Designed miniproteins, single chains. Designs and how they scored, part 34

Each design is a single chain, and the fold is of that chain. pLDDT is the mean over its residues in the fold that is shown.

## One batch from the design tools (miniprotein)

Design m1167
Fold by ESMFold2-Fast:
Structure m1167 (fold): chain A 86 residues (1-86)
Amino acid sequence: DNDQIIQAIQDARVVVMREARRSGRLSYQQVIDLMQQAMRPYSPSVQRQAMDMVSSQARPVAQQNDGYMTPQQIQDVFDQVINSIK
């Protein structure tokens, strides 16, 4: 269900962006860990699809920045993924 995937990504975005703004940057692994925590209420299939979509966009950005992402870069990744599903 695409609506469940979009909702899971939006809920993950709220948690990840809160921590990114608080710390000023997050590593790729911190983004993944926070997403896993935020998406726990969702089914395994929704979690896997949401994680795969975001991680495929986030990984190249983090690799270009020594494994880290700024709040703006994280926001852009989430916006791009959500827009690709809608």
Scores: mean pLDDT 89

Design m1168
Fold by ESMFold2-Fast:
Structure m1168 (fold): chain A 59 residues (1-59)
Amino acid sequence: SSDIQSLQQKIKALQQEIAALKKQLAQNPDDKKLQFELGITEGILKIYEGVLKLLQEKL
């Protein structure tokens, strides 16, 4: 797969992971481990989305 396609797949996987973590955290909002994992995963997603945007704009 191209680098763009690989990155899109990683973004999709991260979005699914975030949705699952948010669902778990809604059931246990004081879970420090889930809060931390969600924060890290959302941060990584934003970095990948930014990189994908730059690559698609051919900058």
Scores: mean pLDDT 85

Design m1169
Fold by ESMFold2-Fast:
Structure m1169 (fold): chain A 80 residues (1-80)
Amino acid sequence: MPLFKVTLEVKSKKTGTVNKVEFTMTPQEILDAFSLLLSEEQVEELKKILEELLKNPGAKTTITFETEEATITVTIERIS
């Protein structure tokens, strides 16, 4: 089963505070987690990015999502 290292960086637009957390996730777990935070269009874009990463071994990408309260930067790296 393909595994990804996901680094999530959340920067508060109100305080400028940055919080970072790392997970090891499957593609489906990534989509399920981010569907709670992202619009339908952003989820479709994420799905396309995950499909591209699955085709390219060792591929890594950084995606930035803007919300009203925060800038969310996600770095996704295929590890298996």
Scores: mean pLDDT 78

Design m1170
Fold by ESMFold2-Fast:
Structure m1170 (fold): chain A 103 residues (1-103)
Amino acid sequence: EEAALRGLEEAVRAAGEASRAGEEAGDSIEALGSAGSAALSAAVGLSLAKSGRESPREAAELAARGAERGARNVREAPGASEEARRGAEEAARKAREAAEAAR
């Protein structure tokens, strides 16, 4: 439970840093939108786990799937910065690790 929450918090932090770096670098609207989606997926998973409305495992799995999709979209987005791509991949990895830890 605690390990899953910490992993999701790290994923939210990584995605947030990537989104800010992309904004400062002047990334395209498509790239910024994709990075934001990855950050939102991780944040929603964290919120659901903390609220106790979903099991931490189910919340972490939902966050991991969303973050992984967001990372793919950032990779394919025109004008995505290297920072945004790395941050989205890191967020996806951290969210997946949290889901694994919650099993």
Scores: mean pLDDT 68

Design m1171
Fold by ESMFold2-Fast:
Structure m1171 (fold): chain A 89 residues (1-89)
Amino acid sequence: SEVIEKIRELIEKLVEEGDGRKLDEIYELVKKEGLKEEEIKELLEEIRKKAIEKAKEMSKTEVSSKELAERIAELLTLIAAETTIRLAS
């Protein structure tokens, strides 16, 4: 559970900062710690829910070009995190 919380914190920082080095840290943690299938599934479902929420924000509200770019960047970052976790598993 502590490892899952650390991965969640890394994902949050990745989305906030755009620092791709956080993807390497996520990859190493998932590979090294040998997360259970159930824990990986829950983490991936959480990321997907966040990605869907970002997509809804883009589709339901008129947004500025800057806001749209920020939501797209956040969405792509979440997709990168999901892909990284799947590859490390």
Scores: mean pLDDT 80

Design m1172
Fold by ESMFold2-Fast:
Structure m1172 (fold): chain A 112 residues (1-112)
Amino acid sequence: SIEEKLKELAKILLEKPEESSEPLKEIFNLIYSNANEEKKKQLTEEKFFEFMADLLQFILYGGLLGDPVVSSETFTVLPDVSITVPFNPNDSLEEKVERLTNAILELIKKVS
């Protein structure tokens, strides 16, 4: 399933950041292939990779670099597409993987 594939990719991104380039491209391709024609015109790899860098930073640390730790953050991926992601400092790696997976699944639903 898409969820199982995303969970595998999310695990690589959180456990092996040095191996992130191919997983990031694969996630982008999954989102892009599920997007409607209007959203496809707005989605670029560059904007997506910037979003993913911020999302990964938030899931790991609860704040963007230099910002205070917060309990949730809203990410604007496209002008009309935003997702809100919660943070829990007590999350295990497995719980962080699930959180990242759920954030990407919500994005797929919002661009479809």
Scores: mean pLDDT 83

Design m1173
Fold by ESMFold2-Fast:
Structure m1173 (fold): chain A 83 residues (1-83)
Amino acid sequence: MVVVDAAASPEEILARMVAIMDAEGKVYATVQIPVASQQEADELAAALRKEAARAGHELFSLLEGGTLYVTLVSRAKLAARRA
């Protein structure tokens, strides 16, 4: 599982998740982002969802303890796998 710095831009985090999907041959990627608070987690998750939506991806997030778990799903890769 890949740990990503919360100081990285939402675009950098998204690009890293896409690279993980390609490297693993999957339609999804999950990363861990250490966060200091629920508010930081909520703000980061909202920014990531906004960037994911622009790129045509789905994004899911879960805060557990001090770590935000983020899963990106590629709609394009998922559609290609079904077609």
Scores: mean pLDDT 78

Design m1174
Fold by ESMFold2-Fast:
Structure m1174 (fold): chain A 87 residues (1-87)
Amino acid sequence: MLEEIIRRGRPLAIEEAKKFFEDLIKKLGSVEETIKIVESKGKELLEKAEELIKKNGVTTESVSLYLMGKALLETVDEVKKKLEEEK
């Protein structure tokens, strides 16, 4: 069951993370500033997920935060790699 939730939730989290990144870059007009904000938010969500797991064990809420946090950080890594390829 947990693996199924992760398998279904991961693609949705990735889409949401990419949309968040695109919306934020349009608002800020800076890729560098957007990367800093998205990376910070991703780390914050992962820390919150770990705290909830420590307190309540693995729940749908903690898994959702974990998937979103990871998706945000993966989006940042993809953008950084893309920028290096465009050199």
Scores: mean pLDDT 79

Design m1175
Fold by ESMFold2-Fast:
Structure m1175 (fold): chain A 65 residues (1-65)
Amino acid sequence: GRITITAVGKHPIFDLAGTVYAPGETVVVPAEDATLSVRDGLLVVRLSDGRYLLAAADDVEVEVT
């Protein structure tokens, strides 16, 4: 499966490996490799390869297919 995360608010999505996804941009990750958690309004996506995505939870749309 796939997880699609779209930046719909004023804040970007940060990949801690150095990529920034601006408002209006989309990141897609394999669902089997991803663990999602929300804490204090922060969405944290942990990938099995050690990557982390961070976003403001209220500023993103998440679709799982």
Scores: mean pLDDT 84

Design m1176
Fold by ESMFold2-Fast:
Structure m1176 (fold): chain A 70 residues (1-70)
Amino acid sequence: AALDEARERVALEVSKLAGDEIHEAFQAGDLDRAFEILEEALRKVIEQATSPEEKEAAQRMLDAVRAAFA
């Protein structure tokens, strides 16, 4: 589905922007830092998104990250 494809593209862009930093933070047990880096990457993906589906997928992921870490 188009939304599933948009989610995969968002995940790939996040990985390109900050995948290594997020992975290192999770391995160190620093969840606060990992979520901070993930939020920053998702904000950049939202700003750079050219399709409404990608922007919506990234926004929903950002909202989910914020809710999970509140």
Scores: mean pLDDT 79

Design m1177
Fold by ESMFold2-Fast:
Structure m1177 (fold): chain A 82 residues (1-82)
Amino acid sequence: SRKKKLEEVKRELQKALDLLSRGDTAGAVEHLAKAAEIAKEVDPALARLAETVRDLAATGDPMDIAMAQVGVSSAITSIDSS
C-alpha cells in the first residue's frame, strides 16, 4: 500500500540522516538511493527530492551535506504530514 511504502521511505531517510550526522556520506547515499527508488512508486515529488539530496551527499562538500541534511529532514516531515 502507499502508506507502507511511505513508511519504508521514511525508515531509509531516517537511516540516511543518522549516517550524514556521523560523517558516513557513502552509507547515506546508499539509503537515499533506496528511498528514491521506493518513492518513485508512490510520490514522484518525494522521489525527486530524495535523488537531489542523494546527489548533494555524494559530492562530499560540507555545504552540500548540510543542505542534504535539511532536505532529508524536510522529506521526513512531509511524510509525517501525509
Scores: mean pLDDT 86

Design m1178
Fold by ESMFold2-Fast:
Structure m1178 (fold): chain A 102 residues (1-102)
Amino acid sequence: MKLPDLSPDQLLAQVRAHADAAIKAVKEGDFDAAHEHVLQLVRTTDELSKVASPAQLEQARAHIQATADAVAEAVPKDLEQDITLGVMLVALSSTLTSLDNL
């Protein structure tokens, strides 16, 4: 049983890349770009959770937690940014809860 050519290691690398990009975007105040990267992070983590070892899932959880911490520390400039940060936190928290129940 081989999934299409993305190995668990490749999916984990994508999780890390999306987490790093989301954290960078949050620190730069680009919450629209951060939200797009968070959505990719959540989707890639869901795919990874179906094929990864417990050790790989633990690494993915660490990247998601670091992203959630960066989002939680962000200061919104307006209501739209505040809503976007809240949506990202809900998505990341739901993903962490799903990983903790595997």
Scores: mean pLDDT 83

Design m1179
Fold by ESMFold2-Fast:
Structure m1179 (fold): chain A 94 residues (1-94)
Amino acid sequence: SVAAARERFEEAIEELIRVLSETFNIPESEFEGVREMLLRAAEDPAMAEKLFAMLEEEKEVAKKELDDPEPLVEAFERVREAARALQEALRRAA
């Protein structure tokens, strides 16, 4: 269902923010703009393709710039997977 897919997507975003906060030693509150951007992008089919491209780019940046990129790469992958599931649920509901 769309509701279940949305819940999974929101859970993935919260985990991503937690990992970003831990990785960069920045308070979770500083990533509120990231939360809002991801939630907005997933609700707009036209932005979904850009969202997937952005998540892939961020994974590649993390792999190059961090000594221990695995937790952040996995968090980005979870957001990407949940966003795909949400987009699929939205298409089936239309």
Scores: mean pLDDT 80

Design m1180
Fold by ESMFold2-Fast:
Structure m1180 (fold): chain A 68 residues (1-68)
Amino acid sequence: MGEEFDITGETDPAKLGEIYERVADFAEAQGRRDVAAYWYRLSADYYEKAGDTEKAQESRKRADELLA
């Protein structure tokens, strides 16, 4: 079956969630709230695929608060 490379060759959804969360943290630290919210939502989607519902919910909440 075909696998797709998304970020630096990583296809594990749990690791992708972690990577996107760190990208979001970096964007937030730079005051890029819109960019950070985008990455937190993407991180949440990958955490959900990995079965980590608590991290997915936390990332979504953080994205929503950045856009409040």
Scores: mean pLDDT 77

Design m1181
Fold by ESMFold2-Fast:
Structure m1181 (fold): chain A 93 residues (1-93)
Amino acid sequence: MEEELEELKKLHEELSKKSVEELYEELLKTTDERKAAMILAQLGLKVEKERPLDEEEKAELEKLAEELLNDPSLSEVERYKLLAGKLVEIYKK
């Protein structure tokens, strides 16, 4: 249990130092669901700090999230990658 917490703490510290683009690149290389979720969370926090989404952009993300949740062909990691891709697309506008 302590080893998992140490790894999560180290990962959080490493991810917090990365840019939005670096976080997205890390996420695309990840096959681990837990790591993908952590990267997506850090991406969301970074975007909120640097470029907060407006109501229309939030609605676009919510619609995509609903579509991805209803697609049985996608893994959780694939859903996280697709959500992150949309978030990065909005961020770069």
Scores: mean pLDDT 79

Design m1182
Fold by ESMFold2-Fast:
Structure m1182 (fold): chain A 59 residues (1-59)
Amino acid sequence: SSMEEELARAVAGAREAMLAMSPEEARRWQDRIVRALARGDVAGAIALGREAQAAAEAA
């Protein structure tokens, strides 16, 4: 589905963004994304992945 493709893209982008972050910041973003996915909040996980990318770009 398009949402599966969006999730895959958001997760991949977030992983790349987290490589540019401090370990502490990367862990906080990863924790939030993992918790969203654990509760079935796919849309929230996509949004968090995009926010992580924006945060890395702003730094």
Scores: mean pLDDT 84

Design m1183
Fold by ESMFold2-Fast:
Structure m1183 (fold): chain A 77 residues (1-77)
Amino acid sequence: MSAQQRQQQLQQAQQTIKEAQQRIQQVRDFARKVSLSAPERVEPLPGIYSPQDIQQAIAEAQQQLEQAQAQLQQVQQ
């Protein structure tokens, strides 16, 4: 792998990590608002329509974090 390809893969993995972290935070903030207020008063979050969707979105974002971290480790080797 060339140095340029390694740098591009590192940047992509870092971007994926940031996006996954933002998604986790967004979903957690939404879940907190729902618990503190009546559900109808909380602005709907795209892709989140039920409590099950909240758990699934967090799990998916965590898996993306793990995959991106594994990619970073592979590229650094």
Scores: mean pLDDT 74

Design m1184
Fold by ESMFold2-Fast:
Structure m1184 (fold): chain A 74 residues (1-74)
Amino acid sequence: SVDDVIADFTERLSVLLGELAAARRAGDRAAEAAVRRQIVALLKETIDRLEAAGAPQDYIDGWRKLLADLEAQA
């Protein structure tokens, strides 16, 4: 279901945000960049899963805009 996809995304994002915070604290720019790429990959995977779960198009468009905004920051 859409709710199951969002729950999985939230759990996985929490782990990645912890890794991002650790990389930033260590001043490890390469690790920070690697974690940011993993967050982008997680968003792409989540969008695909939301489409497969039958999420409404306007909802998917919102997720795609978030992805585009994050990729523009790279």
Scores: mean pLDDT 87

Design m1185
Fold by ESMFold2-Fast:
Order: C-alpha cells, then sequence, then structure tokens
Structure m1185 (fold): chain A 93 residues (1-93)
C-alpha cells in the first residue's frame, strides 16, 4: 500500500474531508497504471470495511468527498465504479 493510500485510509477514519480529497488526488497522480490505481482503491476499501466491522467509525462525509473527486477528475468508468464499490456507495444512476 502506497503512502497516498495510507493517508486516504487515515483521512476516512478521522473524517478529514480535505485530507481525503488530497490523498485521493495523490493516488490518481502517483499510480503507474490503471490496474495499480484500482488495486490501491480496493485495498483502502477493504481495510476500511474491516475497521468499520470491528467498531471503528469511517466518515461518510469523507467517503462522499472522495467519490465526488473521482467524478470530477477521473473519466474512466471502471475507476469510478471501483471507488463506489470500495467505499460502499451507490453507483450513479
Amino acid sequence: MSEAARALLEALRSGDVEAAKEAFRRLLEEAKSKKELILEIEIVGGIAAIQEAVGFEISEAAKQAVYETALEEEKDPEVIEAVANALELPLPA
């Protein structure tokens, strides 16, 4: 897991919306391939889901902010879907 992915996970846990947006933008910039980007997103989502299942709070506002950033800055529907699935958000209609 990259430093950007770790920062994103920490921001989701702390509820720091601006840190979550910045960490996600950094993931978009630093990923060497689409496959690496999707894998990092899936790893963050998986860890967040485990943390939530064992009683840690994950910020819905931070999740939503990451998804909105994905919609604004990413045009690939596969990456957008990976973000929605990882953060357990509904896909856009």
Scores: mean pLDDT 80

Design m1186
Fold by ESMFold2-Fast:
Structure m1186 (fold): chain A 75 residues (1-75)
Amino acid sequence: SMDEVLARTESRIAALKEKYADNPRVVALLEDAQELVAEARASTDPKERERLYTSAQILMVGAEVEAALEEKRRA
């Protein structure tokens, strides 16, 4: 269900925030994604939930890209 997907996504964001705690740019993107997931969980409109979930996924991809770029800069 969408509720299970959103709950799992929220847990994944929390784990990523812990993993990248030393990278403030990545944490900021993940916090924005976390807010979108919380909004999706609070919404009863299926279209709104899907839109918010998609936006959160885009931010999570952006966070992973930013993390990879930061690792390349430090190497």
Scores: mean pLDDT 87

Design m1187
Fold by ESMFold2-Fast:
Structure m1187 (fold): chain A 95 residues (1-95)
Amino acid sequence: MIRTIAENIVNAAVNLAVADAQPEMRESLLEFAEEQKKIAVDLLIENFGLSEKQAREIVEKVTKEAYEMIKAGASLDEVLEKAERILKEQLKELA
């Protein structure tokens, strides 16, 4: 489950990075990013019992970190591993 959440967050971050590079596609890419973030929020609530506020804060934090890594030229594998690590650390802190 954590990997599935991380994959949705990383996909959102990729769509945000592509939106920066392709202004003509910006609106559609931002919509896709929001859909991916919503899936991650819903999965955190359903599988870990987080409040909507807690889930949104975690997804926002991880998405921002992933986005900055992508912009810095990190590989998608490195971004995914980092997203999984941050998710595990955040969930452990709330337990």
Scores: mean pLDDT 86

Design m1188
Fold by ESMFold2-Fast:
Structure m1188 (fold): chain A 110 residues (1-110)
Amino acid sequence: DEFALRYLLEGVDRAIELVEKAIEAAKQGNFEEALKYAKGARDTVEAILARARANPAVPQEAIDYLEKALESVKKAIEALENGDVETAIKYFEEALENLRKAKEILEKAL
């Protein structure tokens, strides 16, 4: 259980880093780089969610926050693809908040 929870925590930290880089790139007008980091964050959260759902030791509340984070990242990608940078940044910030909440719950489960 501890090994699986540490793997999920590492994945959440990676997703947070990628979303933060996407926000920075978007603010700089580097939309290609922002999309690259955003898609990396999406793929990372999808992988974490698949593993979390397979493990009964993972609190459902953590899974719920990871699902909300994934939805927000997907909405941010759509906004970037449509050229709506302000909306994309808003959704990335929502994703960060949900990722941080998932991290807190996973840390308490250790």
Scores: mean pLDDT 91

Design m1189
Fold by ESMFold2-Fast:
Structure m1189 (fold): chain A 81 residues (1-81)
Amino acid sequence: SGAEESLNNIIKAIPTDVYAATLAVQAAYLLKNNVPATEELKKQLEKLAEEFKKNEEEIRKVLTEAGYEASVKLLDELKNE
C-alpha cells in the first residue's frame, strides 16, 4: 500500500534526513507516553521507534546540526539524560 511504501522511504531516510529523524523521535515519544492510537497507526509508530533505537546517535547529530531544539529535547526525555 502507499502508506507502507511511504513509511519504508521515511525509515531509509532517518539517519540523514532531518524531517525523517524528527518523525522517528516523535513516534518513540508517542509510544513511551501511551498515546491512544489505532492498531494500524500503532504498528507504524513501532516501526519508526525501532529505527530511532537503531540510529539514535545519527538522529541526535542531524537534529542538533539543523537546530531542531524541540526534537532534541524530546530525544533527551526518551534517554532520561
Scores: mean pLDDT 75

Design m1190
Fold by ESMFold2-Fast:
Structure m1190 (fold): chain A 88 residues (1-88)
Amino acid sequence: SRARQLIDEALAMAQAGRASAVTVGAAIGLAEALGYHDAAARLRAIAQARGYNPGQIAFGRRRARDLYRRSRDDAIAYLQRLIANDRR
């Protein structure tokens, strides 16, 4: 799915140290909402190992979950925009 592709891209970017904390948080939130608990666990492990700001992780996670409750497509679009910004 598009959502899984974006989550996997965020995971790869986080492993490379190229994802922002907000992007990692949003990917965790979307992964949890979709039941991709393996991806969410890996993202959390990378965030801890790299010393990502836990407040920024929490912000991204909460925003993605809040968007998902209203619209799955809005949550996917949010993660897509964050990934695009991190690539610039």
Scores: mean pLDDT 89

Design m1191
Fold by ESMFold2-Fast:
Structure m1191 (fold): chain A 80 residues (1-80)
Amino acid sequence: MEAKREELLREAALADEAIAAGDWAAAAEHARKAAELALELGDNRAAASALYAAAQALRKLGREEEAARLLEEARALAAA
């Protein structure tokens, strides 16, 4: 559990760095990894936050359909 939490925080930090740099492809990848780790930990709030970040990055890349799917998943997790 602790090792996965540490990996989640690392992936979230990498996503934030990529967003700040305007590297939307890297931001989407790291945010997706953070969401996966959060789901494995049962942390729905962290997972929803990471999915929102990934969706934002995907929209910047023009991947609207994928972004829409992640936004729906994030909303469902936030409502649970």
Scores: mean pLDDT 85

Design m1192
Fold by ESMFold2-Fast:
Structure m1192 (fold): chain A 69 residues (1-69)
Amino acid sequence: MTASAEDAGLGAVIGGNVAGKPDAAMTGSLLVYQSGQETVDAELAAQGVKNGGAPEGAPFAIRAAEILS
């Protein structure tokens, strides 16, 4: 078992939402962040999905979809 279970879970929530609604995807990621603000923030930074180069969620959506694919 790999520790990527949390990464895959976060990606699944974000990827699914982004595929249908960008606003929902941002809300989904925020919900996960609120439940574990420090942990999720570190995880998103490590994944690069919340990197400052994607303020409007484009690369964030790509990373989430890539995890799901």
Scores: mean pLDDT 45

Design m1193
Fold by ESMFold2-Fast:
Structure m1193 (fold): chain A 68 residues (1-68)
Amino acid sequence: MELAEKLLEVGERLFEEAKKEKDKKRQLALLRIAEFNYEEAIKLGEGEVKERAEKGLKEVKAEIKKLE
């Protein structure tokens, strides 16, 4: 559970950094790292951590599709 929460926090932080990034390649890289952290948080997490990670993953995937 603790590891899943840390992965969620890293994913959320990288997603916020991606929103501020002006370079498309750097933004995409940050979004993909955020995606991986959210996916791992979902696999290891339970309850609220898993729900927050699932919401973050959906938003990150939508942003990645816009950039591809």
Scores: mean pLDDT 85

Design m1194
Fold by ESMFold2-Fast:
Structure m1194 (fold): chain A 65 residues (1-65)
Amino acid sequence: SLEEALARIEDPSISKEEIIEITAEVVEKEYGPTAARVARHELSKLSLEEAREAARRTLRQILAK
């Protein structure tokens, strides 16, 4: 669920790769595979904390729909 995805990315032991995959899976379900590919590419350029913040923003926007 979106709530479980949000909880998972806040885990202090989570890797950047896990944050990227969690976010990309949610984006793919909502917007399709092209959007998920773009999300993976953009998040891969960020640090762990920047990726977490971007993921948090993206997931919260989807949840607010």
Scores: mean pLDDT 86

Design m1195
Fold by ESMFold2-Fast:
Structure m1195 (fold): chain A 72 residues (1-72)
Amino acid sequence: SLEEERARQARIAELQRRIDELTNKVVELGKKLRELLKNNAPREEIQKVMDELVKTMKELARAHRELAALRA
């Protein structure tokens, strides 16, 4: 069905955009973490960025799994 294929392609496009956004966020969080470490920032600030990085990486992995399933 054309409608099901259009919905699938729309979801793939949405996931690709989300993956790009999450990938950019991982890069920016990595830069922020490096600057905090370089400047001997408080442990609590470092931990907050590390927690956000872990959360973002889990979301990225989930988006990749969903994209792989839709392309199967």
Scores: mean pLDDT 90

Design m1196
Fold by ESMFold2-Fast:
Structure m1196 (fold): chain A 71 residues (1-71)
Amino acid sequence: APSVPTPEIHSDLSSDDPQAAVDRLLRELEAGGWTVLSVSDLVRQPDGSWRAVATLRDETGQEVTLTVTVR
């Protein structure tokens, strides 16, 4: 297994519907050529925000971890 760390990207969103905001972001990424491999459930944070983690793949086959925070 390659010892290279998986690239990580972060996205901060503001929405009164956290699930719809995450779903929209993932659809926009798929429209842009990304493949969504997995997405976690939204977890409410102690500060009142919501967090989800998705694994994406680009056109070269490189996997990327996306952390989405919704406030």
Scores: mean pLDDT 79

Design m1197
Fold by ESMFold2-Fast:
Structure m1197 (fold): chain A 91 residues (1-91)
Amino acid sequence: GASTTVTIQLDANGTIDIDALRQALLSAAPPSLRAAIQAFLDIIATRADANGTITFQQLQAAAADFNARHPDIRIRIRRDGDTLIITITRL
């Protein structure tokens, strides 16, 4: 199936700016995954703080929530130091 991988840097507080995450995900999205990525971003937005940032733990919770609702898509999030690696695969 279709797959895409994006990397994003955590800031010094261990958080991610949601606008930066949205741009990274949508820029890497093949057309067949665009709707799934938009649905994932909607879930992320519900877990954001008042500053429009999200923690790694909140992002993992958003991915788990998405995966439970979308059995044909898998989102995996891995952390390597201050780098997050997000893989989205259509099964």
Scores: mean pLDDT 84

Design m1198
Fold by ESMFold2-Fast:
Structure m1198 (fold): chain A 66 residues (1-66)
Amino acid sequence: SIADKLKQAVIDALESRFPGKGPLAERAFDKFGPAGLTFAPIEELLKVEGVDLEIAQIIKEAAWNF
């Protein structure tokens, strides 16, 4: 599905920038869903354990550019 492709895209984007951090993108996707991950304010992603501002920006940029 398109949701599964978006999930993989955000995982791959974070993993390529920070090896080993892909699971944080997966956790964010599982919490917010495809629409939530794309359109939620960045402050909502910061509520995910282990997600800092830089990680949140990478996830949001990957989701928006998908």
Scores: mean pLDDT 84

Design m1199
Fold by ESMFold2-Fast:
Structure m1199 (fold): chain A 89 residues (1-89)
Amino acid sequence: MAELEALGERAEREGLDDREIVLALIAQLALAEGWSAEEVRNMREEDLLERVLERLREMLEQAKEAGKEEAAAELERLIEVVEKVRREL
């Protein structure tokens, strides 16, 4: 959670494009969820992005249930970026 909030701040500060944001997000979620580098490399890009979206949506639901409005807003923004990149595949 805190790492994803930091990613949003970094994206704004450093001017990361949508693809760079998605790559950083994949790396952070892989580390947080224990996804192996081999597992990530062997997934199709479409399937990997869908897995990322499913996890972000779960985190969004948890943030809303916990009343964490700023975290929920950041997760909604990240979901929109991932969905945009997925549509461009």
Scores: mean pLDDT 75

Design m1200
Fold by ESMFold2-Fast:
Structure m1200 (fold): chain A 70 residues (1-70)
Amino acid sequence: SEELKKKLEELRKVAEEAVEAAEQLGPELGEQMRETGEGYLAAGEIGGVEVAERMLEKLKRRKEELERQL
């Protein structure tokens, strides 16, 4: 699905941004965030658009929490 591809690309971008914020706080947190992002991408690929949207919302919230600590 083209819609799924676009959502997964959005999810990947937010995951990269969350990893960058986490890495600034520490290498351990950066590694944990990278693993979380990979898991959410895999879940979206298997579950489709609705799952990808849920994972994207979770990542956006986590990114905001990390950025508040910078």
Scores: mean pLDDT 86

Design m1201
Fold by ESMFold2-Fast:
Structure m1201 (fold): chain A 80 residues (1-80)
Amino acid sequence: MKTVEIERELTRGNAGGTASEALQEAKKAVEKGDKVILHFRLPSDPEDLAVGQASVDQLKAELEKIAPGKVEIRVEVVEP
């Protein structure tokens, strides 16, 4: 078992597409029996935070259905 780390930045303009890509990469790693750590960087702007957090919450729910306890999601708020 290996740990795969995937880092993505989520903004109001890209959150859905970027979260979808992270989900597909996480699924591939989980299918190989690996543990996944997803790092999401969200800009400190309130609207970017709201959109990014909603995308993260949806992604977390999907990953818990397919691989309970195999995916760790980390959210980092970054200053522009």
Scores: mean pLDDT 80

